# Designed miniproteins, single chains: the designs that were tried, part 88

Each design is a single chain, and the fold is of that chain. pLDDT is the mean over its residues in the fold that is shown.

## One batch from the design tools (miniprotein)

Design m3049
Fold by ESMFold2-Fast:
Structure m3049 (fold): chain A 100 residues (1-100)
Amino acid sequence: SSKLEELLKFVEKKLAEMEEIAKKTRAGEISEEEAVKKMLEIMKEVIEELKRNGEYDLAEFLERAIEVAKKEKDPEKQMEALMHALLHVKDKIEAKIKEL
């Protein structure tokens, strides 16, 4: 469970980074295009950490979520889709911890 708890903390940290990017975008400090780019970089870091921890199903889920988000033409909807995908991964890790 400690390994999953450490993974959960990592995902929570990355989700907080995405929330900070969304805040800066709303404040006009960065463009929506730059925000999407930064969020995609965060998603890649999470995928690598999931794979390192043997969470291949969750990594594949995020890879598919990225491809779906790339087809979205509205940057705000792209950002929402990426954040929702990461929240789903957080919920799945929390559920795994509770079932141990």
Scores: mean pLDDT 88

Design m3050
Fold by ESMFold2-Fast:
Structure m3050 (fold): chain A 57 residues (1-57)
Amino acid sequence: TKQRRYAQQGSDGDSDNGLKAIMMALSGGGINTSELLSSSIGRKDRDRASYYADYGI
């Protein structure tokens, strides 16, 4: 209904979906930051696990 477009402040409902797609694409670029962050901390966890798995000898 037209009310849905208005309630979503999407006077141009297609733009609302378009903006979502663009934001997803931007998140794709920004996801590198989040993934890098998680990968970095995960690397520490992995390092501790490897160390606990008898690092050396």
Scores: mean pLDDT 49

Design m3051
Fold by ESMFold2-Fast:
Structure m3051 (fold): chain A 71 residues (1-71)
Amino acid sequence: MSAEEISERIRNAVEKLLAAGVPERSIIQLLDKEKEIVLEMQKQGVLSEEEAEKILEDIERLKEELRERAA
């Protein structure tokens, strides 16, 4: 699975959670856990540093969008 595929999957999951009425704050907490998983995968050699960086950047962008919605 490419970094782009992982990022798209995360974004689709966020959209589904929002549609299900999950609060933005809770989704941000789930994204923080996902960031930890991505970093662990990089440390274990499952993801390259470049792949992990791209996914983490996309997660941070999604968190920012959710913070704007929660305001």
Scores: mean pLDDT 82

Design m3052
Fold by ESMFold2-Fast:
Structure m3052 (fold): chain A 90 residues (1-90)
Amino acid sequence: MAEREAELDKLLDKAIEYAKSGQDEEAVNLVRKAADLMEELARQGHLDAVRRGIEKLVEIAKLIKNPKAVSTMIAEVLHLIGLVLEGELA
């Protein structure tokens, strides 16, 4: 799983770079890829990695200025929080 966690970190760090430079669409595209990977990690029980990913997604959301991009970010974060809570309650 170290390779998948490293891939997640790279996607999220690149998304932060795009968000800081005002490239909201590029940032959201990387967030969607990171969210898919976090969903896989959640299904495998790697909930700590998903929690760290969610924290980075919240930081990215604070940097995004486009309202449509922010709405997409909120939806992805809420979905991932749900997966973590379901995994913790199981």
Scores: mean pLDDT 81

Design m3053
Fold by ESMFold2-Fast:
Structure m3053 (fold): chain A 91 residues (1-91)
Amino acid sequence: MEEELRRTKEAMDRAIQLAEKRAKEGSPELGEAATLLAGVFHTLKDAGVTREQAKEAVRKAFDYAISRVAGNPEAAEEVRRLGDEALALLD
């Protein structure tokens, strides 16, 4: 269990870095969505969740973030790509 929590925490650190990088390089809408996602990743890291709990929370967070940028197809696509990359870090 402790090793799983450690691996999930390390994956969240990488997801935070990815979201912060995308926030700097993307559109203003992507920046807002990426900042919200980074906040979720920080919360998951601090809570010490399992891999499956992290995956569920990440999926829900990305669904929410996509809904916030639904009016901008380019930003929505970038949020989807960020979601796919973040989920891959948890595999």
Scores: mean pLDDT 77

Design m3054
Fold by ESMFold2-Fast:
Structure m3054 (fold): chain A 56 residues (1-56)
Amino acid sequence: MSDEELLARLAELPEEQRPLWIASVVHQLDLEQIQALLAQPSKEAMLAALREYLAR
C-alpha cells in the first residue's frame, strides 16, 4: 500500500469512520502514532501528522 493511496483514502473518509479505518487498516504505524492521529483536532491535522509518520 502506497503512502499516496493511504493519504487519499483517509482524505475521503467521513469523520465518523476515520478512527476505525486508522485502527484497522494502517497497521504499519505504532500504536502510539495511531493514538496521536486519533487525538488530532481535525482531519487536516491528522493528514499532516500521518504524512510525517509515514516518512519515518
Scores: mean pLDDT 66

Design m3055
Fold by ESMFold2-Fast:
Structure m3055 (fold): chain A 87 residues (1-87)
Amino acid sequence: SEAEEHLREALEHLRKALALETNPEARAHLEEAIAHVEEALATGDPAHLMAALHHAQEALALETNPEARAHLAEALDHLGRALAALA
């Protein structure tokens, strides 16, 4: 589905952001966002998508690396599009 395509794109960008992240608090939020995207893909439950959005936004607030910020911005765009596609 369109939602699943956007969730997979978000997952790729979240993983790329995590690979660049050295701040332990931001890493924890990225790991939570990744886990929730994986659960959203497994269950189709939009509550996991909302949780992934929250944790990705928290990671972005802590992120100072421009490349990691770009990946987080792409992940957030795809998460928002996945949410819209489920409506």
Scores: mean pLDDT 90

Design m3056
Fold by ESMFold2-Fast:
Structure m3056 (fold): chain A 66 residues (1-66)
Amino acid sequence: DDDQAAQLAAQIQKLIDEARAKFGPDVEQQVRDAAADTPFGDSLVESLQRALDAAQKVVDEAEKAA
């Protein structure tokens, strides 16, 4: 529902903010691009969940590279 979508969007924003703080603007942009380029699901919640998963993967890969 709308509350679940809002929570997922907030989690994506936290990952973007964390990526900037830890890794700088280049990784922030990679997280933003990964979330934006994620294929749409059947619902807003599914689309946001896919975006969150893509954003988290970028952060995880940046942490492994550090």
Scores: mean pLDDT 78

Design m3057
Fold by ESMFold2-Fast:
Structure m3057 (fold): chain A 68 residues (1-68)
Amino acid sequence: DVADVKKTIDQVIKSLEEGDVESAELGLAVLYATGSDKQLVDELLDAVRAGDIDKAREYGQKLLEKVS
């Protein structure tokens, strides 16, 4: 549901802010497994791997809007 998706996105951003890319990627795997938009998850993954927190927040917000 929307709350679970938001919690997972928040966890991804928090992990990225802490420099924990492995935990951020685990959160992305959960988003993928729960049927989130594949293209937006791929964009978020690219932002996570680039260390681009602003882009990660942007794509996270777009993912949340898709399930709202």
Scores: mean pLDDT 80

Design m3058
Fold by ESMFold2-Fast:
Structure m3058 (fold): chain A 76 residues (1-76)
Amino acid sequence: MTARQLYAAGRYEEAAALFEEEVRRAPSLERHILLGIAQELAGRYEAAARAYRAAHDLDPSREGLLRRAEELAKRA
């Protein structure tokens, strides 16, 4: 199954692992956001915070990504 198929099926931990590999090979704003969401839903708050910060670095106008990362880092 692809990362997107695992995510759609609610298999967030497995989806996050595949998104992590995709981000490592070809980083993009969308891939970092999808990784962050999958990590957050899997309860991986520190990893989700890192993904959202990376997404914010690619598009600093997305202030909500930085705020979400800071909120999640406090829970880790």
Scores: mean pLDDT 84

Design m3059
Fold by ESMFold2-Fast:
Structure m3059 (fold): chain A 93 residues (1-93)
Amino acid sequence: DREAQIQAAKAKIPEILEELKKAGFDEETIKLAEEALEAELKALTTPDEAEREEYRAKYLELRRKVALAAKEKGIIDKTEEEIEEEVARVEER
């Protein structure tokens, strides 16, 4: 996509992390979320197809870990099955 969309995605990362912090996410879970968002950005921006697929896989794994950690800490009220279904839907895209 366009360079402007990449810059917009980069600008959103600090905003998303700040929203998670305000929502009551702990430092450890926020760090996982930051790593997930960085992996998503690299999956969108890396020119090598194999590297993009590796970053996409890492993003999906980290997204799952963030959601499970948030559930375990009572921050979100989603079942493990709902989390797996959400990850599967993103993976199919």
Scores: mean pLDDT 76

Design m3060
Fold by ESMFold2-Fast:
Structure m3060 (fold): chain A 83 residues (1-83)
Amino acid sequence: MAPAIASLPPYLQLGARIMFYLGIGTVSQIARTVGMSQSTVSRLLQQMIDKGLMTTRTKDGKTLYELTDEGGERITQEILSLS
């Protein structure tokens, strides 16, 4: 992760890592991909949902987390602003 991304709020740092490495996933898949605990990921995902930056969908009885269009745009703009 670039040092600039580390200056973002933790929920935007998680969002950036999801955008770059995974796109969509369960809490367990996201936690494994980004190297965070499932409890930390769950808390940050809930913060992003509350802000309209993340949404959920159900597939095969599993809850999948995905960035909204606004979430992806905001993360991209925040990263570009740090460049």
Scores: mean pLDDT 78

Design m3061
Fold by ESMFold2-Fast:
Structure m3061 (fold): chain A 78 residues (1-78)
Amino acid sequence: ASPDERAERYIAGLEAMKPEIVEYAKTLSEEEREEFIELLRDYNAALLAKLRSEGASEALLARLEALVEEILREIEEA
């Protein structure tokens, strides 16, 4: 699959899983939630860097980054 197809597939999967990710975060202790947020930030930063290096479009990378920021915000508000 192209880098764009991979980015689109990941975005779709992340959008579908967003409610489950947020609800899971609510079950965690304060310490575990902080660790979970850091893990998500690190993982998605690495994924964005890889997709960019493979030639994914900046529009799709921006969409993925915005979605990750929204998920992290909702976890922090939980």
Scores: mean pLDDT 84

Design m3062
Fold by ESMFold2-Fast:
Structure m3062 (fold): chain A 88 residues (1-88)
Amino acid sequence: SKRALELAREEIERNAPPSERQLLLFHVEALVNSKDPEERRRLAEELEARGLTRAVRFALAAWSNAPDDATEEEIERIGEEELRRLRG
């Protein structure tokens, strides 16, 4: 989902420290394109450790191909469900 990926990038741009912003944007892109659940868990944990849990939700929604016409709240909900599945 282009919309969910854009929302994840916006969260990084607004909330990440400027010195880490490029690295964390690469982590979001790696998460969205990952085919390995262990890699997705590791990337999600690194982003969450920085208080970027909302970016993780949007990135996981993008990974799961959330609809581009969905609301921001619906995309975040989809991402939260994917995060729960990823954790256990």
Scores: mean pLDDT 87

Design m3063
Fold by ESMFold2-Fast:
Structure m3063 (fold): chain A 90 residues (1-90)
Amino acid sequence: SNEAIALNNLGVVYESQGKLKEALDSYLQAAEIRAKVLGPNHPDTQTSLKNAQAIIDKLKEQGIDVTAELKRLIDLDVELGIQDIKAALS
């Protein structure tokens, strides 16, 4: 999706500007779109998820509360895992 590509690129721009919360939101949005369209194991989905995790780790090191964003990442991973399990059982 052009939207997911644009959101991932926007995340890179925000990260380069030190706008880590904005970068994280952009990467999470890109990951959510890519996971639904391409699946969780697609290289593009994995890139967005890895970028989001890197920002979460950086914010945690700075003592910034990322509980909501971490939950969003975990909920996405759990939802995709449940979908994969349902597909395997069908």
Scores: mean pLDDT 76

Design m3064
Fold by ESMFold2-Fast:
Structure m3064 (fold): chain A 97 residues (1-97)
Amino acid sequence: SLARAAEHAELAAEYVRRAIASDIEKGIELLQLAAGHVMSALRFAPPEVQPLLERALDLIGEAIGYAVAGDLEKAKELAREALRTLEEAARRLRELL
């Protein structure tokens, strides 16, 4: 199930990337979809990658919080950090395949 973890991490990264480029309402929806994929990746991820996925999930949650509060600049900053973290997690999962 490493392939499933990698697929979910890659889908989460895609949704975060799209959220950064979207309006606030669509961005929040896309970040929520990304969070769902991170949670799915965590179910299949080995212990070595779980901390990166947990960090990405926390960053997505914070980004949603700031977006809802109207702080779009901070929300985008956190979303970009989540994206970098998810890309690193996906890379590590692919290296384990």
Scores: mean pLDDT 91

Design m3065
Fold by ESMFold2-Fast:
Structure m3065 (fold): chain A 102 residues (1-102)
Amino acid sequence: AEALIDLAKSHSFDEVVQQLQQQLLDQVQQLKKEADEKIAQDPSSAVKQVQEYTAEALRLIARQQLEIYAIKALKAGKITEEEAKKLIRDEDFATAAKLAKE
């Protein structure tokens, strides 16, 4: 949260979104690589590894959306830096989504 808010101070909203999207892509690719390596070591674990990889990828996608909502609200002057950090820390999707719509 803190590193993301610091990035937002010196970058436009679009630049922050682009960095978050690249970060998500890199993280998802790393998760897939780790799953593929585990399946290669134990092919009987394939279903379990795919389920775990999918669940973690969905969690990362949801967290990115929360971060985008929080930064959008922060850049619009609707919330403070501390409030943005709290939204991300508490995973308060409902409040973040509401702020992003207004």
Scores: mean pLDDT 84

Design m3066
Fold by ESMFold2-Fast:
Structure m3066 (fold): chain A 72 residues (1-72)
Amino acid sequence: MMDDMKNQLLNQANALLDIAQQNNDTKTVDEINKLIDKIKQAKTIDELLDIQQQLNAVRRRIQQLLKEEPPL
């Protein structure tokens, strides 16, 4: 179960990292890299749930940016 949650969070984080890198958002890239490190080091489900909430906040910001700057 914990490995499944880690894999889902890592997949989400890597997808957001790719988008942030393509948009040259260095600050968001740094934030996501720190979250990826926390996911890899997490030892409990509660730690992963806290990280998920932080990752969801980053995801919402990126989704808003994508609506303002369409990739062409």
Scores: mean pLDDT 78

Design m3067
Fold by ESMFold2-Fast:
Structure m3067 (fold): chain A 59 residues (1-59)
Amino acid sequence: MDALRAEIAELDARIARLEAELQRLRASPNATKEQLLEIEVEIGMLRIRRGVLRTILRK
């Protein structure tokens, strides 16, 4: 159970870091649409995984 809680906390931290990186890239004139899309997809995937783990923890 502690491992699941730790993984959820790690996912929260990773999502926050990726959102900060996305903001930084959007401010960069050299950022490509591809780079922005890759980070947005990764954030979405991590959020789905976090939701699944939260459901398992409730059991």
Scores: mean pLDDT 82

Design m3068
Fold by ESMFold2-Fast:
Structure m3068 (fold): chain A 66 residues (1-66)
Amino acid sequence: FSEEEKRAGEGAGEAAVLLLGPDAPLERAARLGAQYVRSEPKFAHLSEERALELGRLGAERARERV
């Protein structure tokens, strides 16, 4: 992933964790984060698998801060 893609994934994952709460399953937060990433026109080309990887990265990072 590019640094821009990683930053987008981290932000999206953090937003997902904040919305769902820290006790929500990681996979659910990753899926929501992936939806946020793919809603951005410049990242719409990412595959679902790649978007999930980015969303999971962000969700994991957000949970470390809670």
Scores: mean pLDDT 74

Design m3069
Fold by ESMFold2-Fast:
Structure m3069 (fold): chain A 79 residues (1-79)
Amino acid sequence: MKPVEVEVSGDLGPVPEEAVRLAVRAIAEKLEDPEEIERRATEAVRRVFASYGHPDAEVRVEVEVTPDALRVRVEVRVG
């Protein structure tokens, strides 16, 4: 299994960074297609923010495939 690297940035408000990382990792470890990972990870992050009372959080996810790892970059903004 390829290692998954998750980077989280932006304004998270009350949401723990680790909650975002865990949601993204769970998606990235199950899927092979970068576009599908990006879409599903975006949905997963939005669900995390909704659970903390921020359903309108702006979420951007970018997936980069390297020979040694899958990198997922998440940028979020609440408010």
Scores: mean pLDDT 82

Design m3070
Fold by ESMFold2-Fast:
Structure m3070 (fold): chain A 81 residues (1-81)
Amino acid sequence: MAKELEEKAKELAAQGGHYALQGDYDKAIALFEEAIKLAKQAGNEELKKQAETALRVTEALKNGDEEEARRIAEEAEREAA
């Protein structure tokens, strides 16, 4: 059901965030990709966009581009405000 997919997407995104903070970017990316897929299946565009932003931030960090990661995060925070 859509609500169950949304809850699982949120759980996967939270786990992805934990791995990203620990520097395990490959595992974080895989978790965010799964979260995006589930959010899309649930029809939750906001959750999908949040997971896509987290994925982009993590990819930038994996590439050593902290300035780009910060820019992406700040842009997303502005859009959420």
Scores: mean pLDDT 82

Design m3071
Fold by ESMFold2-Fast:
Structure m3071 (fold): chain A 71 residues (1-71)
Amino acid sequence: MEAGRKALEAARRAAEEGDGTAALVAAHESLQVGDKEHAIEAARYAIEAARRAGDEGTLRAAEQVLKQAEA
């Protein structure tokens, strides 16, 4: 899926730049369109970025998206 692939690329880039919030947005967008595979990967990028930045709020939200996508 083109949209899911672009969202995942955006999430990866955001994580490399330390922006876990942007990666989290991409994970949510993938989940909303039913693209669980890209939602899982984007959520993992958001988790990694949030841990690196010490962003507890984004970490918790990304873990919730991951749990929903894996269900």
Scores: mean pLDDT 77

Design m3072
Fold by ESMFold2-Fast:
Structure m3072 (fold): chain A 96 residues (1-96)
Amino acid sequence: SEAEFKRRVERGWEAAREAADAGKSAEEIREAAGKEGPEEAARIAGRLHYLRTTPELAEQRAQLTARLRELSERLADAPAEEKLRAVAAELDRVLA
């Protein structure tokens, strides 16, 4: 189940990247990712695109980048679902 969940997350993020490269909105990116992977991965993809493309959120982008680096190191061996939950929590905190 871990390998299948991880594969679904990867498919969702691939779809998100394709949509972003095609110039789609954050909402469209979330929808594309949600069709291929878990809803939480889709929410993350849409929010990351929103942060990346909104100039006013430069400080929030910097904070998220630093925290995601820390999480990547701390959660290197954690299950994919736990990693997604941690990333989602940081996005909620940064965008609050």
Scores: mean pLDDT 83

Design m3073
Fold by ESMFold2-Fast:
Structure m3073 (fold): chain A 94 residues (1-94)
Amino acid sequence: GGPSGYSNSISKSINANEGQTLLVSFSYSGLDDSKSANFLIRIIWPDGSSDSQSIIGKNGQGFGSFRARQSGKYDIYVYGPKGIIPKNLSVSVL
């Protein structure tokens, strides 16, 4: 399930090696809060543990970055607040 206070999510799974950087980018849309909105990026690590990062999206875009501390499959979720819809989730592995 998603974290409390967030109703819309988009997700992507990627593989990364320990020491790589996961660069997360996404777009969003919504009526009143589309100018600036608070999002939660949640990472599920290869071992099943999770970390999250709060970010501020602006002008329909949001960005976050994480260092891969384990090699394997990562599940990345972007949660938007009510009325804001995350879309076009991209994850680059550097």
Scores: mean pLDDT 80

Design m3074
Fold by ESMFold2-Fast:
Structure m3074 (fold): chain A 89 residues (1-89)
Amino acid sequence: EVIVIERTFVSKVEEGKEELAMEAAKSLVLMRATAKNVKILSLRIRETEDRVEIEIVRYDEKTGEIIELRAVIEVKDGELTVEIREVIT
């Protein structure tokens, strides 16, 4: 069985606070990935001024599931968008 979970969050960002908003969003995504009984097998972060891409592969030692998380964080036209996709196998 394969389960796919997709979520999109959108928030307004004040002018001059784009970097702070990006840093906060990145921290929240990483915290989401650090669940109890989960081992991180791979972590990849690609950053530009307006975009952060996070790829995390996790192994749940209790269930034997592999969880692949991909998150895209982008600030454009005064809006912060966070797109998260998790694939569970």
Scores: mean pLDDT 82

Design m3075
Fold by ESMFold2-Fast:
Structure m3075 (fold): chain A 94 residues (1-94)
Amino acid sequence: SLSAAEKEEISARLEENFDAFLKAFMTDKSLSEEERKRALERFIGLLEKFKDAILPETKERLAKKLREFLEENKDKLSEEEIELIERAIELLEE
């Protein structure tokens, strides 16, 4: 198992990369819907793989950020993209 310090570092890096990912996801108009869905699916896969390494408070913050992102951008997202984001929130709140 990972040490507390390693979990803290992983959690901090994931949160930073997540914020950058969300910004890039919505501002990069060159990405197709299929490419955006693949990026979300890859992110969900990473969450499933590293769920036990992410600190509970970081999971709560990431879930909140995803909920805020979904509310702000729901009109720009496909139904499938919304479902993937909801799945990511579910994994973080598990």
Scores: mean pLDDT 77

Design m3076
Fold by ESMFold2-Fast:
Formats: sequence, C-alpha cells, structure tokens
Structure m3076 (fold): chain A 87 residues (1-87)
Amino acid sequence: MEAARQKFWEALKARIGEELARLIAETRAAADDPAAVYRLAIERAELVARAAEELAAETEDPEVKEVARRLAEEAREAVAAARAALA
C-alpha cells in the first residue's frame, strides 16, 4: 500500500502539481472571504478528482489504480459537500 501511494502521488504531482500549488496560494490570499475559499476548494477538489480518474484509467498497477479510484471518489464527495454548503 505505501509503495502504491508513493507512485500515485509522484504521478499526480507530475500531472497537476503546479496548478494545485497555484490554487492553494489563491486560497491563502482569499482567506478572509469564506465564499472565495469554498469556491477555490471546489476547484481544487475537481482538479484532483479529474487527475485521479485519469490516472486510475491509465495505470496498469492494480494497487495504484485502487489508490487513484479512492482519491477520485473522496474528491468528488468533497465537491458535492462544498457545493451544498454554498447553496
């Protein structure tokens, strides 16, 4: 499990690391605006969900695939929860 998690995170960083870092920096800059923080949290979760879904589809390693699938599911749940909080 640990080795599969490491492989997954290295692949994820290679794919979206820069974009994710940018969104995290924007979240810190908007920390005094709860609506902006939630909007950026949704954007980050959607970015992670898409990348994890792509990695799950592309990988031949069943352990990496399971790690990617779980993160994609968790990220999609986070998006749904954050959107509900904004409604």
Scores: mean pLDDT 81

Design m3077
Fold by ESMFold2-Fast:
Structure m3077 (fold): chain A 94 residues (1-94)
Amino acid sequence: AEALIAQAEELIRQAEEALRRGDVGTAIRLLGQALGLLEQAARVASPAQIPRLRALARRLLELGMEALRMSSKEQILEAIGLILRAIGLLLDLE
């Protein structure tokens, strides 16, 4: 799980940079990739890794909500889907 978590953390950082530039499409794509890695990590995570997974999933949710606020009509559904999946992951990690 550690390698998946580290890769997801890097993608989340890149997504935050994309949002700062106003590149919403790139941010949504990177957050989607990071979420997929976090979902994979959650299936194989040890109890010691759960707090870090929850922190990253919360950060991803925050960035996903920011992306939604900046989204064009074509991007809204993709951003909403990302947010719902992130909420689902957070519930699974309780």
Scores: mean pLDDT 87

Design m3078
Fold by ESMFold2-Fast:
Structure m3078 (fold): chain A 82 residues (1-82)
Amino acid sequence: MEKFDEIVEKLKKELPEEYLPEFDRSVAQAKKLLEQGVDEDSVILLLVGDAYKLFEKAGNEELAKKYREEMQKLLDKIREKS
């Protein structure tokens, strides 16, 4: 929960205000998945993926690249735990 809340706050600080309502819907869906017992790292991966798409829509290539790399690191971490 705390790790999830940390990434949510970090992403909200970096996203343009116009995309915050769309991101809040992604956060609500992610919280629902956590309540259903989905692994926190997997839920964070999905949330970062949603944020990555929003950074692409915003034309922020630097942040899109940063979060694409973060998604890859999370994927690798999840695969190592299997």
Scores: mean pLDDT 81

Design m3079
Fold by ESMFold2-Fast:
Structure m3079 (fold): chain A 81 residues (1-81)
Amino acid sequence: SEFDELLAELERLLAEAEAELARTGRVSSALQARIMELLSEAQRVIEELGNPPEYVERLKELQARAGALFERQRAADAAAR
Protein backbone atom coordinates (compact mmCIF):
# COMPACT_ATOMS: atom_id res chain seq x y z
CA SER A 1 0.00 0.00 0.00
CA GLU A 2 1.05 3.63 -0.36
CA PHE A 3 1.13 3.91 3.43
CA ASP A 4 3.51 0.92 3.71
CA GLU A 5 5.72 2.70 1.15
CA LEU A 6 5.60 5.88 3.27
CA LEU A 7 6.65 3.94 6.40
CA ALA A 8 9.42 2.19 4.42
CA GLU A 9 10.71 5.58 3.16
CA LEU A 10 10.65 6.97 6.72
CA GLU A 11 12.61 3.94 8.00
CA ARG A 12 15.10 4.40 5.13
CA LEU A 13 15.61 8.10 5.94
CA LEU A 14 16.02 7.33 9.66
CA ALA A 15 18.69 4.72 8.82
CA GLU A 16 20.39 7.25 6.49
CA ALA A 17 20.32 9.92 9.22
CA GLU A 18 21.71 7.50 11.84
CA ALA A 19 24.53 6.54 9.42
CA GLU A 20 25.22 10.24 8.65
CA LEU A 21 25.39 11.07 12.38
CA ALA A 22 27.80 8.15 13.00
CA ARG A 23 29.99 9.14 10.03
CA THR A 24 30.03 12.96 10.30
CA GLY A 25 28.85 13.75 13.86
CA ARG A 26 25.71 15.50 12.54
CA VAL A 27 22.52 15.13 10.52
CA SER A 28 21.80 17.67 7.77
CA SER A 29 18.92 20.09 8.44
CA ALA A 30 17.32 19.02 5.12
CA LEU A 31 17.29 15.35 6.19
CA GLN A 32 15.90 16.27 9.65
CA ALA A 33 13.16 18.38 7.98
CA ARG A 34 12.25 15.54 5.59
CA ILE A 35 11.98 13.04 8.47
CA MET A 36 9.69 15.46 10.38
CA GLU A 37 7.57 15.99 7.23
CA LEU A 38 7.10 12.23 6.74
CA LEU A 39 6.26 11.71 10.43
CA SER A 40 3.55 14.40 10.12
CA GLU A 41 2.26 12.83 6.88
CA ALA A 42 2.17 9.36 8.51
CA GLN A 43 0.16 10.77 11.44
CA ARG A 44 -2.30 12.39 8.98
CA VAL A 45 -2.72 9.14 7.00
CA ILE A 46 -3.25 7.10 10.20
CA GLU A 47 -5.97 9.57 11.29
CA GLU A 48 -7.65 9.27 7.85
CA LEU A 49 -7.58 5.46 8.23
CA GLY A 50 -9.37 5.74 11.62
CA ASN A 51 -6.29 5.21 13.82
CA PRO A 52 -5.67 1.45 13.33
CA PRO A 53 -3.85 0.30 16.51
CA GLU A 54 -1.08 -1.54 14.58
CA TYR A 55 -0.20 1.59 12.58
CA VAL A 56 -0.45 3.88 15.64
CA GLU A 57 2.03 1.63 17.49
CA ARG A 58 4.39 1.48 14.46
CA LEU A 59 4.33 5.28 14.17
CA LYS A 60 5.08 5.63 17.92
CA GLU A 61 8.16 3.43 17.44
CA LEU A 62 9.33 5.56 14.49
CA GLN A 63 8.66 8.78 16.46
CA ALA A 64 10.73 7.42 19.39
CA ARG A 65 13.57 6.49 16.99
CA ALA A 66 13.49 9.98 15.43
CA GLY A 67 13.41 11.57 18.90
CA ALA A 68 16.49 9.58 19.97
CA LEU A 69 18.28 10.65 16.76
CA PHE A 70 17.45 14.34 17.27
CA GLU A 71 18.48 14.11 20.95
CA ARG A 72 21.88 12.69 19.90
CA GLN A 73 22.22 15.57 17.42
CA ARG A 74 21.44 18.14 20.13
CA ALA A 75 23.97 16.51 22.48
CA ALA A 76 26.63 16.54 19.73
CA ASP A 77 25.91 20.22 18.96
CA ALA A 78 26.12 21.13 22.69
CA ALA A 79 29.45 19.27 23.06
CA ALA A 80 30.88 21.21 20.09
CA ARG A 81 30.21 24.55 21.85
Scores: mean pLDDT 83

Design m3080
Fold by ESMFold2-Fast:
Structure m3080 (fold): chain A 80 residues (1-80)
Amino acid sequence: MSPEEKIREILRKAGVSDEEADRIVKQLKEAIDNNDYEKIKEILQRVYDLLRERGVSDEEAQKAVEEILNIINEYIEKKK
């Protein structure tokens, strides 16, 4: 499973729509390809806010964001 597919799965399990999950993945990929770490953080903050708005607990939303960040970090490490 690709990093993009893993992130989409996490978002879909949290109740994010397919369209919104695709938008988030696209934005994250563009930020990663540009080495824009500040943009990655902004997108992850938006994901956290979106999950909280959908009734996901603070702990579960934070865990989902941390899992996404770990996937991104593994992907960046493999690009070396």
Scores: mean pLDDT 80

Design m3081
Fold by ESMFold2-Fast:
Structure m3081 (fold): chain A 62 residues (1-62)
Amino acid sequence: PERAAAGTAVLREEFAKLPPDLAAQMIAAVDAGDSVTLARIAAENPEARKAHLEALDRAATL
């Protein structure tokens, strides 16, 4: 539970660096636990994909 919360915080932090509209969509998907929507947005947006991969890499080091 603690590690999951820390991972979610890292995802929100990385996604907050994206353009406001894209950041809002990615953060909403993370908060809803909607991994399918998150993956779809990342597949369609190179910046979102990069942010998602960076966030996962950071979360993996926690």
Scores: mean pLDDT 77

Design m3082
Fold by ESMFold2-Fast:
Structure m3082 (fold): chain A 68 residues (1-68)
Amino acid sequence: MEEELIERVKEAARTIALHFGLDKETADEIGEKAAEVARQKLEEGYTPQEAIDYALKEAIRLAKEKLA
């Protein structure tokens, strides 16, 4: 299900942000943004695997930006 994929992406992105040492609030924001990226890529016709890859790359990029 699309909803299950989106939830898993959100959780993975949140975990990545926490691993980078960001606070819970910022990790929740990054998780939500990654979920939106995954949803958008699925709407654009990308595969689930591609949507996950794009979303997690965005989560890592945002986490690094917050640490700069």
Scores: mean pLDDT 83

Design m3083
Fold by ESMFold2-Fast:
Structure m3083 (fold): chain A 78 residues (1-78)
Amino acid sequence: SDPTPEQLELHQAVNRVANYMEEKAEELKDKKKAEEFKEEGNRVIVEQARRVLAGEMSVEEAEKEALEKIDELYKKKK
């Protein structure tokens, strides 16, 4: 029932990426663009977590790729 060390590492990475996304969303002046950015960013987080759980990539690689994709989404919305 308790999370495994690997699950805890993934949870911590998800929280770091989600917090980064929220901070970037606060920089967007347009509320609709901020909401669209968070929806798209959450899809990125979910997909990267899925890839880690499927053994397709490490938590470190997934976190790095998620942050890069979120930065690209942010640039499109500002």
Scores: mean pLDDT 86

